# Designs tried in a protein design run: designed miniproteins, single chains. Part 34

Each design is a single chain, and the fold is of that chain. pLDDT is the mean over its residues in the fold that is shown.

## One batch from the design tools (miniprotein)

Design m1234
Fold by ESMFold2-Fast:
Structure m1234 (fold): chain A 69 residues (1-69)
Amino acid sequence: AEPSARDQEIQLTVLKLVNSVLDDLKSLEQQEEASKVAAEGYRKLRAAETEAEREAIVKEMEEKLKAIT
């Protein structure tokens, strides 16, 4: 089955966050850590029921991605 509109929105959100730091990822290790943050974030965003929960998850992902770079 094709991704739902919600799943597509979540995928786009995760992609935008990773792309914001992509040029700062200088090693394969940093890229692997960023991929783990993206996978965990995607899982949490799919489980989130409110906009407040989604915002909290996005901020957590941003902080983790900044810590990698």
Scores: mean pLDDT 78

Design m1235
Fold by ESMFold2-Fast:
Structure m1235 (fold): chain A 62 residues (1-62)
Amino acid sequence: MMMERLKELMQRVKSLVKSHPEEAQKGYEKLMKAMQAIVLGDEEEARKYIKEAEKIIEEAEK
């Protein structure tokens, strides 16, 4: 579930690279931290970074 959400958000970040490169970079950095947390089994940190990435991506898409 969390990995599928991460993939979806990565696709959205990729779509923002051309129009909003700074926000795309910030979103990517948060998603990389979320991935690291998932690998380490830290579900709370992963959820936190996914939420932060979603906020950045959604604000850029508006």
Scores: mean pLDDT 82

Design m1236
Fold by ESMFold2-Fast:
Structure m1236 (fold): chain A 87 residues (1-87)
Amino acid sequence: MAAPSAAEAVRAALAAARAAADAKQPFTSEQVNLLVAAARLVNELGRSPLQRAILELLGRILEAMNARDFATLRELLDELERLVDAA
């Protein structure tokens, strides 16, 4: 599918989160950027199974960021990228 600006924003936030995980940096700006990008994408998708899957995964990603669980975070970021590509 064509990549809307909201999906591109989510991909950019995912790339920043991966870079921060690699550098073992705090995730404060990455959390905000991901939430803003995700809100735009969620609004575009409407009520659907894909929207629900993305929302569930975002919650798990934010928890992993807060816990600084870099291994789980990397796996969840890869899952989110696959769901965004399916949108």
Scores: mean pLDDT 74

Design m1237
Fold by ESMFold2-Fast:
Structure m1237 (fold): chain A 78 residues (1-78)
Amino acid sequence: MTLKATVLEVFPNSRIIRIDVGSKDGLEQGDKVEVTVNGHTVQALVIAVSDDETYLQLEEPIPGLKEGDELEIKILER
């Protein structure tokens, strides 16, 4: 399953981002996902989910990542 989302907020010091897709879009807390944005692909963990928003912990920092960037999410593990 592949989802498209927009970055709502970036927490660079913690490698956390908030995105505009949530449990209504099929994301669950504890999901391992692959994130592709700005030509970079990194793995992330879903650390918090609401109906319409999700917090992702990135395994690696993504250079130049900012609010408003569009990203593609692929669910790897549930």
Scores: mean pLDDT 83

Design m1238
Fold by ESMFold2-Fast:
Structure m1238 (fold): chain A 64 residues (1-64)
Amino acid sequence: SMALIEEAKRLGREAGRLARQGRYAEAAELFDKASELFRQAGDEVQARVAEHEARELRELAEKA
C-alpha cells in the first residue's frame, strides 16, 4: 500500500513536469496511472484528484 502511494506520487510529479512543458497528453496518461495506483492503495481522495488533473490535461491536449 505505501509502495503504491509512493509510486503514484512519483508519477504525479513526473506528470506535472510534462504538463509544464506543454506535453499534455503524456501528462494526462501519467495522472491516469497515478489515479489507478491511489485507488489500489485505498486513497480515494488522491485518486479523484489525479483523475480530475488527467481530464483537464486531456482537454488542453485537444485544444492545442
Scores: mean pLDDT 88

Design m1239
Fold by ESMFold2-Fast:
Structure m1239 (fold): chain A 99 residues (1-99)
Amino acid sequence: MFLVELPDGTVLILAWVRYEPGKDLVELVKEEILREFPDDPLARQAAENLKPENISVVGLIGPDGKWVDASGVSGKELQENADKIPAGSELLVLAEAPA
């Protein structure tokens, strides 16, 4: 996972997140940030300020190990198609947590 603070105070996050049916993508991303950086004030602020509209998916690796490019798919669009994502898929997520 990468956390980068931009000049405007926005925190850019690039993370691998395991998909879990019935959980919101934003909650999965928040849990992963706090798991990787439990004692980082920047990570805690990013997790607190992160909203569903701030998340996009770059791609995913399904249980078969195959890469599926999803660049440009919003977190909302992914959530609307959550039933088509196999449990245990690894999502590559790009998020922009506001200051």
Scores: mean pLDDT 77

Design m1240
Fold by ESMFold2-Fast:
Structure m1240 (fold): chain A 82 residues (1-82)
Amino acid sequence: LAEEGRRLLEEAERLAKEAAEALHKGDYEEAARLMEEAARLAIEGMRLLEEAGLVSREELEAGERHTRGLVEKLKKLAEEAK
């Protein structure tokens, strides 16, 4: 659980970095897609860490809310860039 959760968070971080590179290229649609995938993996990783007792439910809920907010913000930027 803890190892799998950490692995998913590491993969999410890698995808978030790729999303940042897409933003630098002005590809907001690709950045939104990558960030959405990163958010999905981060939420799953945090759920596994919560099951392992390493994060609280409040921390999990806050993380989910934060990552969804970032994805929504990037999707709006992608629409604005059209």
Scores: mean pLDDT 77

Design m1241
Fold by ESMFold2-Fast:
Structure m1241 (fold): chain A 65 residues (1-65)
Amino acid sequence: SLEHEIELLREAAELLKENGVISDEEYQKIMELIEQAKKYLENGDVEKARKLIEEARSILEKAVK
């Protein structure tokens, strides 16, 4: 589910931040996108929420490259 993907993304970002793999700035941006996605999901805008999750995932993947 999309809610499960959001939770996994949050956990991954927190773990990578804690281990110094991603910067404070990258972590903040990922968390902002996750919070926006949650708000859209609560309002029934699944497509917008999915797009924001994809953006957060892209930042995470780029940061670990």
Scores: mean pLDDT 85

Design m1242
Fold by ESMFold2-Fast:
Structure m1242 (fold): chain A 55 residues (1-55)
Amino acid sequence: MSREEAAREVERLTGVRIPADASLREILGAVLAANRERPLSEEQLRELEEILRAT
């Protein structure tokens, strides 16, 4: 999985806007910010872990 694909999947899961040129660190930061506002479900967290592991 490419970093751009990971960013798009995270946007779809969290609804948070992620720049196309975002680093993995920036993507993680966006996820943490989204989770602070609206906690992610256990299933969403597992899917996110798989996305990051595949990148």
Scores: mean pLDDT 72

Design m1243
Fold by ESMFold2-Fast:
Structure m1243 (fold): chain A 76 residues (1-76)
Amino acid sequence: MKTPQEVLDEAIRKFVEELRSRPDLTEEEIRRLAMKAAQELVDLGRKLGMTDEEIARAVSRFAAEVRKILEERRKK
């Protein structure tokens, strides 16, 4: 049985992996997809009964991973 936090962490990992697997995406496309994914994470967290604070922490972690991807691509 997975906790709500584990389910959300797996969703984050999956979204990050999807973005990393697509080197053809522009910075603008990554930002657009990341905004959509962040909304899906919020909706998932609410359905799992997580608090707003727990959801905000998960979205913040996802945003940090997206920022790393964008920084890596800007350097190349």
Scores: mean pLDDT 82

Design m1244
Fold by ESMFold2-Fast:
Structure m1244 (fold): chain A 80 residues (1-80)
Amino acid sequence: GSIEELKEALREVRELARRHGSPEAAEWLVRGLEAVIRMLDNGEEVEDVILAARHLIAEAERLGMAPEVAERSREILDEA
């Protein structure tokens, strides 16, 4: 995958969280993913960006995001 494909995947996860998460978990994950997209724009390593995004998804699940939304989010990220 390219950097642009990873950015698209991160945006897809953000929109998925916004539409299907609880308000608190969704807001936290959306803000976190916006920060991760900025890391990628700033030239951070793709591996570090992916790891950060995975950690955000895991924490959103802990904060009450539905497990199926978290699983779909990981799938989108892994396909990038």
Scores: mean pLDDT 79

Design m1245
Fold by ESMFold2-Fast:
Structure m1245 (fold): chain A 74 residues (1-74)
Amino acid sequence: MTMEELREEIRELVRRLYEAYERGELEKAREYEERALRLAKEAGVEGERLLLEVIAELAAEKYGVTPQPPAPVP
């Protein structure tokens, strides 16, 4: 899996996760959450950073809140 494919997969999973939560489909939400976390973990630090970016982007889109992005020092 390329990093681009990973980003697309995580984005879709997180989007479906948020929709499932809003619909009260907790089992579906957990399934999407577990898949997204598994993919992020397998990709390491880059996957975790990507997951956080996707979560922040979709949360802002979904809930109308713009989170402050973290500024990590390498």
Scores: mean pLDDT 71

Design m1246
Fold by ESMFold2-Fast:
Structure m1246 (fold): chain A 76 residues (1-76)
Amino acid sequence: SEDEKLKEELEKEVLKENEEFMKEKGYKEASAEDFLELAKEYEEKGDERKAVTYYAAAGLLKAAESFEEALRERKA
């Protein structure tokens, strides 16, 4: 599970850097679509590690959006 640990640490580092970057640049939020587009761009450039990280970030945002939808349905 060394590869799993390395992947998890890399994902945490990149997500943290992106969150700080978005805040510092005055962006209030990044959409799942934005991260998916970035992932595809890095995949085309051959940067597999960044591509995987942005695909993971997009997936996490999609999951969060689905959870918010479920909460709205319960509130309605």
Scores: mean pLDDT 65

Design m1247
Fold by ESMFold2-Fast:
Structure m1247 (fold): chain A 71 residues (1-71)
Amino acid sequence: LSEELKELAERLIEAAEKSPRVPEEDREALIKRLRELFSSKESEKEVAELLASYATLIGDRELLEEARKLA
């Protein structure tokens, strides 16, 4: 993965940990999925699209915009 995608994934992990919209049990699963993207066989575009989906779920519009720029 590119440095930009890794940075975005790390920011999304932090946002997920702080988000009141994500229940604690779902938060662990979401963080696990975000960490799995660092070793994903998906293309950078596909990873960026997944990050955009997770940003939408977390409710972070700024991270969503950054993910869409990388997709």
Scores: mean pLDDT 77

Design m1248
Fold by ESMFold2-Fast:
Structure m1248 (fold): chain A 45 residues (1-45)
Amino acid sequence: SLTLEQARDYVLSSYGLLRRALIRAREKGVPLDEVIDEMAEELVR
């Protein structure tokens, strides 16, 4: 299974996932890093 760090790297390397993270960060008004970490946690589960 993926580690949290591997999942985070996967989000960063995937165009679709990175685009989604950027949209979520803008909508929530939070840093991109926060959204990437949230998405990485979703992938590890």
Scores: mean pLDDT 81

Design m1249
Fold by ESMFold2-Fast:
Structure m1249 (fold): chain A 64 residues (1-64)
Amino acid sequence: MKKRVTVVNAQTGEVVAEGTFDSDEEWLRAAAEAAGVPVSQLRLVGRIQVDENHEVLLVEGPGL
């Protein structure tokens, strides 16, 4: 099921990526591409469920 995801830098509060994604792999790729880092260097540090169709993901990494 597609859900809206807002990916946020955990340290700065800056939005790194936002969109509608079918899987965790899709938003991970989008965030890594936007940050200019490999997917393996992004760390998910938190998830905030805003509503049934919207999730905020807190990430950290050396390029953020």
Scores: mean pLDDT 75

Design m1250
Fold by ESMFold2-Fast:
Structure m1250 (fold): chain A 90 residues (1-90)
Amino acid sequence: SLLEKARKALEEAEEKLDEARELLKEAEKAEGEEREKLLKEAKEKLEEAIKLAREAMELAEKAGDKELVLRAIGLILDAIGLLIEVDRLL
């Protein structure tokens, strides 16, 4: 169903966001080239999370699930905020 596809995409987006958060924690403890590598990996995970959450949002909207749409929007906003911070640190 559209709802099951939306939930799966959102769950995958949440996993990517969590991976990005862990990479950012590691980057705070790192220096030089290792820090830059971790920040770039976090950026890639955040971009993947945004893409998956946008897909989840579109599927949830088509399915008429307003709560799932709002959850996807929240994740997109969180990921964009972190992406801006990563770009500032690079």
Scores: mean pLDDT 90

Design m1251
Fold by ESMFold2-Fast:
Structure m1251 (fold): chain A 56 residues (1-56)
Amino acid sequence: SEVEKKIKQLEEFTDGVRAVVDAVGRVLGLSPEERERMYATIEKNKEKALEEIKKS
């Protein structure tokens, strides 16, 4: 379905964002706690996007 396709795209996109946080965050010396907060922000926004996909 269109919903399933968009959910897969959202998963792949957010995985990419996490990879950027990992790569850039290590170079900038972000603490594990700071990275965890960024991951929490990614998940929060992912959940918002998922609800929007389900409503369309």
Scores: mean pLDDT 84

Design m1252
Fold by ESMFold2-Fast:
Structure m1252 (fold): chain A 63 residues (1-63)
Amino acid sequence: GALELAKKAVEAYKKGDFEGARKYIDELVDYLGSRTAAAVEVMRAGQEMGDPEAGLKVAEMVL
């Protein structure tokens, strides 16, 4: 689901895998049909993972 793609994007970003992060972001945007919805979802994923800063950084990549 959307949250799983968002978590994968945040995990890839934290590992320095920016190509992987972009891939999961693109899949998430396509799945949700909205960049704003995708940005909100990656911020939520970051919070659930205990790393809201990483979620915010990935959200900046979405927008």
Scores: mean pLDDT 87

Design m1253
Fold by ESMFold2-Fast:
Structure m1253 (fold): chain A 53 residues (1-53)
Amino acid sequence: VELSPEERELLMRILDLAIRRGVGVEELSNAEIARELGVSPATVSRVRRKAFG
């Protein structure tokens, strides 16, 4: 499934957050990512599902 430009930008921010914290993306909850990036947990869940499964 292809990501929209907005979803791709959000994915890059998620990956950057994981790198910055020194953890794998799997170690970050959707709620934690949503809180740090200022988006809804549902949006994070959707982007992660499209990108990784």
Scores: mean pLDDT 80

Design m1254
Fold by ESMFold2-Fast:
Structure m1254 (fold): chain A 58 residues (1-58)
Amino acid sequence: FEKAAEELRARGLLADADSIENISTQKKPPALDEAALTPEQVARARENIEIIMEAARK
């Protein structure tokens, strides 16, 4: 994430770099965090995340 912001700054896209940094800091915990849950909870959480990501991802 930080490297992506630096790349954008190097290209002169300072506003985009700042946006990525803000998004990175405000991002919800990564999916890796769900590995700490039980298999049943992970399966249910992944199902819900997949639905949310279907709506939000691009």
Scores: mean pLDDT 56

Design m1255
Fold by ESMFold2-Fast:
Structure m1255 (fold): chain A 94 residues (1-94)
Amino acid sequence: MIDPDFAKRIRELLQQAIDLAQQAIELAKNGGDPEEIQRLLLEAEIQIGMAYIVLGVSKVAFGGQPSQEIQDLYQQAQQLIAQAKELLAQLKAK
């Protein structure tokens, strides 16, 4: 019962977060600039935050729970961000 337009926006924001986190992981593995990796991670976290705001508004306006697809995208985004943060920490420890 979540509005389809809100569900679409949440998916778009989570997909952007996933893409940014994947870019951060690639840069970290290739010995990229720690500042650029941090910037990508910050942008990814902002996209997740925006997705949660949109989800909150949707729940208040229409009720319902996020679909399994949205839940899976959220988990994927968080896992990739955590992975990128660990790689960044390892890069900084050298």
Scores: mean pLDDT 79

Design m1256
Fold by ESMFold2-Fast:
Structure m1256 (fold): chain A 79 residues (1-79)
Amino acid sequence: SLADELAAEIRREADRAYEEALKQKNPTSVAAKKAQELLDRARQWAAEHPEVGPRIYGAALQAALDALNRVVKEVRKKK
């Protein structure tokens, strides 16, 4: 479905943002910024596709939270 395709794209974007954030001097701040950008884009997609909007936004929120948690965990490991 369109919702499943968009959710998959959102997850791929989150994974890329997570990997990029880990390479930066301040990984958690970069990850937070990337998470906000992903959610802003998901809001635009939801507005364009109101029939699946809630599912798209839900997928983006979950992907952003998962990516942020992974960055925090990796930063804590590198103490």
Scores: mean pLDDT 76

Design m1257
Fold by ESMFold2-Fast:
Structure m1257 (fold): chain A 59 residues (1-59)
Amino acid sequence: SEKKELAEKFEKLFEENKSNKEKLKEISKELGKYLIEEDESLTEEEKEKAIELLEKSKN
């Protein structure tokens, strides 16, 4: 499953970079975008707004 392969990829990236806060933040944002895009409960407009909020988050 493509979704399973992406999940395994992100888990590996988190483990490999667990001591690098900046890299973890980047990986978390990428994972967040994939989770939003794959969320069947959200409309396309809600997905766009959620991604925009995620990208504007600096903290």
Scores: mean pLDDT 75

Design m1258
Fold by ESMFold2-Fast:
Structure m1258 (fold): chain A 70 residues (1-70)
Amino acid sequence: MYDELIAEAVEALKAGDAEKAIEALEKAAELAKKYIEETVKDKEEKEKLLKELDEHTEGLKAAIEAAIAA
C-alpha cells in the first residue's frame, strides 16, 4: 500500500496534478508513520525514523509547491 501511494503521487506529478500528488504523499507518510510506530520497538530508533520521515515529507511537499508556483 505504501508503494501504491508513492506510485500514485509520482503519476499525479507526471500529470501536473500537484494537489493529488501532495495528498498521496501525505497519505503515504501517515501509513509509514503508523508502520514505524507499530514495528519499531526501540524508542530512540523510532524517534529518529519518525523525524527523518517528517523532514523528508516536508521537503517533498515544499518541492511540489515550488514546482507549481509561478
Scores: mean pLDDT 76

Design m1259
Fold by ESMFold2-Fast:
Structure m1259 (fold): chain A 117 residues (1-117)
Amino acid sequence: MIEVTESGGGTFAEGSSVTLTSKISGANIADSDVSWWRQAPGELPRLIATIYADGSTRYAPDVKDRVTISRDDAANTAYLSLSNLKREDTAVYYSLVSNGKAKPMVVMGEGTTVTVV
């Protein structure tokens, strides 16, 4: 069974930076697609970044200049770095892991909350 645990949230000042982490067990990150989703208060969850099994990355156009997704295959961990934090970055951040195989199994963590003040 795949398990996903996010961390790195908290309360941050506008203009600061934060790196969120997603620790994965039960699957090799190198064989998996990892995406980060943002759910602002009162909004639907929105995809902001993906790192694919092949190492390629995709970003939502609105955030591409402020976010970076990366992974550490040896640590089996994915990262989302947010720079120049704005109040609209206040959200719960979820990571989703899919093995990219014939039936995509999407496992989502419980999320980590970022509050920008």
Scores: mean pLDDT 82

Design m1260
Fold by ESMFold2-Fast:
Structure m1260 (fold): chain A 62 residues (1-62)
Amino acid sequence: MLEKAKELLRLSSEGKANEEIVELFKEGKDEEIVEAELEERIEELGYSEETKEKMREILEKS
């Protein structure tokens, strides 16, 4: 996994949608594709607002 993927998984381990993120990476998708899907799904994943903001910041640094 790329460095951003590790950071996202670390944050997701504190949330409820960890397995959904892991499945995206298991499909062998590039980080760019995973980032696009996560950007769409962040609002739906059920994380805290603080965690969502951190995830958006990580994705925006792409």
Scores: mean pLDDT 59

Design m1261
Fold by ESMFold2-Fast:
Structure m1261 (fold): chain A 65 residues (1-65)
Amino acid sequence: SEFAELALKAVEAEEKGDKRTAASYLTAASIIGIADGKGEEALEILRLINAGDLEGARKKAEEVL
């Protein structure tokens, strides 16, 4: 899904330390995820990123791809 693709791009940007690009992809993913009824998945991915669990965030994004 487009939500999962954007979430993965956000995780990749976070892994590279590109905070601006990551924030842009996270914003887009959150908007699309909520609109598609994937708000719980979007919240979980955001929680994992904020906790520094980028591997967990990637895995969760791939589960909803």
Scores: mean pLDDT 78

Design m1262
Fold by ESMFold2-Fast:
Order: sequence, then C-alpha cells, then structure tokens
Structure m1262 (fold): chain A 75 residues (1-75)
Amino acid sequence: SKEEELRKARAEAEKAYRDFLDAMINGASIEDLEKKLEEFEKAVERLRKAGAPTWLVDTYRRLVEGGKLELEKRK
C-alpha cells in the first residue's frame, strides 16, 4: 500500500541520516562520508517518490545540503 511504502521510505531516510551522523561523529574517511551522504540523498528522493509531504522532504533536503557543506570543510 502507499502508506506502507511511505513508512518504509521514512524509516530508510531516518536510518540513512543516522548512519551519516554516526560516521561524521566517529571521524570516518571523506570517501566513507561521501558514500553515506549519497545513500542519505537517495533515501530522501525515495521519500519524495513515496508521497511524503513537501515540508518533510524539504526538511531532509536541508539536512543533505548541510551535510554537503560540512563535508567541503573537511576536504
């Protein structure tokens, strides 16, 4: 169902964000951080396609952008 797809997409986006934050906090390599950020960005796109409300997708997109900026500072 659409509801189940949305719940799964929401959980995947939350997990991908946590995985990225954990990698950042634990001082993972730039290569690993880029991979985790790419996974997070893909999860946010799946969340959008699953029909999440615009405010939620926009919130996660801002977190992706923040992650990109933080990564640039570490290069």
Scores: mean pLDDT 88

Design m1263
Fold by ESMFold2-Fast:
Structure m1263 (fold): chain A 89 residues (1-89)
Amino acid sequence: LKEAIEHLEKAIKALKEGNYEAAKEHLVKALLLIPQELRRVGDQPLPEMSDEDLRKSVEALIEVYKEDPSPLIKELEKLKEEIKKYLEE
């Protein structure tokens, strides 16, 4: 879970820098490390899926937000805080 937070922070940084390839790789790695019940982007929970299907879903998500990543960055910051709460005691 700590590694998931690190990958989320790297994905957020990459989105802010316009590096969508790095953002995709770090977001996929973060989501694979998160328990299924916490896997979401925005209000959409992600169903149980293969690593390949998850990668394709993340690619599609980044493509949608490519022109304005601000909403995606906010949702990933929210996900990071939810994971931190899950780790608190």
Scores: mean pLDDT 74

Design m1264
Fold by ESMFold2-Fast:
Structure m1264 (fold): chain A 68 residues (1-68)
Amino acid sequence: MKKYKVTFSDGTTVEAEGESPEDAAIEAAKKLGYEVTEVRVLKQDEKTAEGIVKFKDGRYFFVKVEEI
């Protein structure tokens, strides 16, 4: 497992573990009490990924995921 820092577009930052940046984004959202319905990856580098996370309540955030 890798450790990631996940930053949401509202400025909220959460540390999460996962096998991939997408897994880390889903776990970060769960830590905030949100159910994820969709993850879309927009960009990915060796240590970073950017994407969109959509929640069951209809909200979405842009997210940046960084390996730490």
Scores: mean pLDDT 80

Design m1265
Fold by ESMFold2-Fast:
Structure m1265 (fold): chain A 77 residues (1-77)
Amino acid sequence: MEAIKKDPNNAQAWLDLGKKLFEEGRYEEAVEYYGKALSLDPNYAEAWENLGKVLEALGHHSLAKEYYELAKELNPN
């Protein structure tokens, strides 16, 4: 489904929901919601970084590192 209007608030809303789920220990759902944020904005560095954090919590340290490196490329500051 293509969206003509890309609303930064939509990606941010999914990111915020993912963060809340992560804080609640609902890691698999947090991954899904971060994925939704990235489907709306694949250059959303903060979403890649938070996806890395939840994967690290799930024990996927190597994949988390890869996503942290991607986030750094998208936001080098």
Scores: mean pLDDT 77

Design m1266
Fold by ESMFold2-Fast:
Structure m1266 (fold): chain A 74 residues (1-74)
Amino acid sequence: QEAVEPLIKALQDESEFVRLAAAQALGKIGDERAVEPLIKALQDESESVQTAAFLALQKIGTEEAQEALKKVSG
């Protein structure tokens, strides 16, 4: 099974494709440790990474994730 810590580090990778894959994987895993790193990824330069982070936060569904999503939707 995929380890959360390496995926969190991959959200800061130089490649947008690596960051995209990391955000998608973290959303599928649903680990709360990914919430703060994914909130930062909502400001990513790549729209695909921003969208993946948004969807991942929706899947994880913590109160912090929900509050962050409201701020970007306002």
Scores: mean pLDDT 81

Design m1267
Fold by ESMFold2-Fast:
Structure m1267 (fold): chain A 68 residues (1-68)
Amino acid sequence: MDELKKEALEIATEALELARESKDYASARQVLELMGEFMEALKKGDLEKAKELFEKLRRLYEELRQRA
């Protein structure tokens, strides 16, 4: 649980920095929305949904890193 949350926060932070540096506000908004849904899933105890959202966040981060 804590490992997943920590990794998600680290990835989201780096993704937001990449989006802000490129002024890609649409991608920055997507990162924030995914993190919000991820945190909500964790609060509800929906670990399966949290893992799915984490995978979406990781893919968005990889795409942003490749575009930077």
Scores: mean pLDDT 81

Design m1268
Fold by ESMFold2-Fast:
Structure m1268 (fold): chain A 91 residues (1-91)
Amino acid sequence: DPELIEEQLELGRIRRDFVEASDEEERREYARKYAEFEGNEELAELELEAFRLAEQGVVDEEVSKKLQELVNKLLPEQIKRNEEIQKIRNS
């Protein structure tokens, strides 16, 4: 599904914009967009926390692990759904 790929690319862009934001107001706006676009508030919060800590030179392995686990749980289901749609369309 091109829409899913576009969504993942847009999340990456917003994440970069969030990290590279020059002021706090812009950063908060990107955080809101990220949460809305991601569709999962818990995942958005974990990603933003990880990036915030990274900007401060802090590496929190527990936050990174939780983020990876949540992504691994959510992404396979979304990929699976798109594969099912493609199978129907190609049959």
Scores: mean pLDDT 67

Design m1269
Fold by ESMFold2-Fast:
Structure m1269 (fold): chain A 116 residues (1-116)
Amino acid sequence: MAPPLGSGAPGDAETEERAKRLGEKVKERVSKLEGVEEVRVAYSATVDVATGRPVVNVGVRVTLKPEYLSEEKKKELTEKIKEAAREAAKEEGLELVSISSTVVGNEINLGMAAAP
């Protein structure tokens, strides 16, 4: 349902398929966490200009249940979401390049890059 995010030097079809699979695995793992109401995933494939290496990018937006809106619960759930993303990358045989998160209101946003 989301249109493809800007090309920015697109990867090949194999890297895009890996990005999709990683995004689906992250969504599956995160959706199973307590306190998660909704999970939205976006993915793209790019090329690292310095190395020529294909890079898989995954963005995850997690909407929290009202009972999980405390600072303590948000912090705990953010750490669990990051761990779920790392485990999904390992399952897909990808090396994690970067992972970051931001918390805004009732949402946790995760950005991740990984390489095959």
Scores: mean pLDDT 79

Design m1270
Fold by ESMFold2-Fast:
Structure m1270 (fold): chain A 60 residues (1-60)
Amino acid sequence: SLEEELEKAKKELEKIKKEGEKLVNDPKATAEELKEAAKKYYEILQKVNELELKVREEQA
């Protein structure tokens, strides 16, 4: 269901967020690693936003 997909996507977002925060705060992190982390965060955030909207529209 859309609700289950949203829950999974939110869980992935939290994992990616935590991994990205560790990387951003690591002085040894490379520019490429930071760029990839930002890209992954943006992609999962967009997926969560789209699923959130669809769930709200389905429940309206």
Scores: mean pLDDT 82

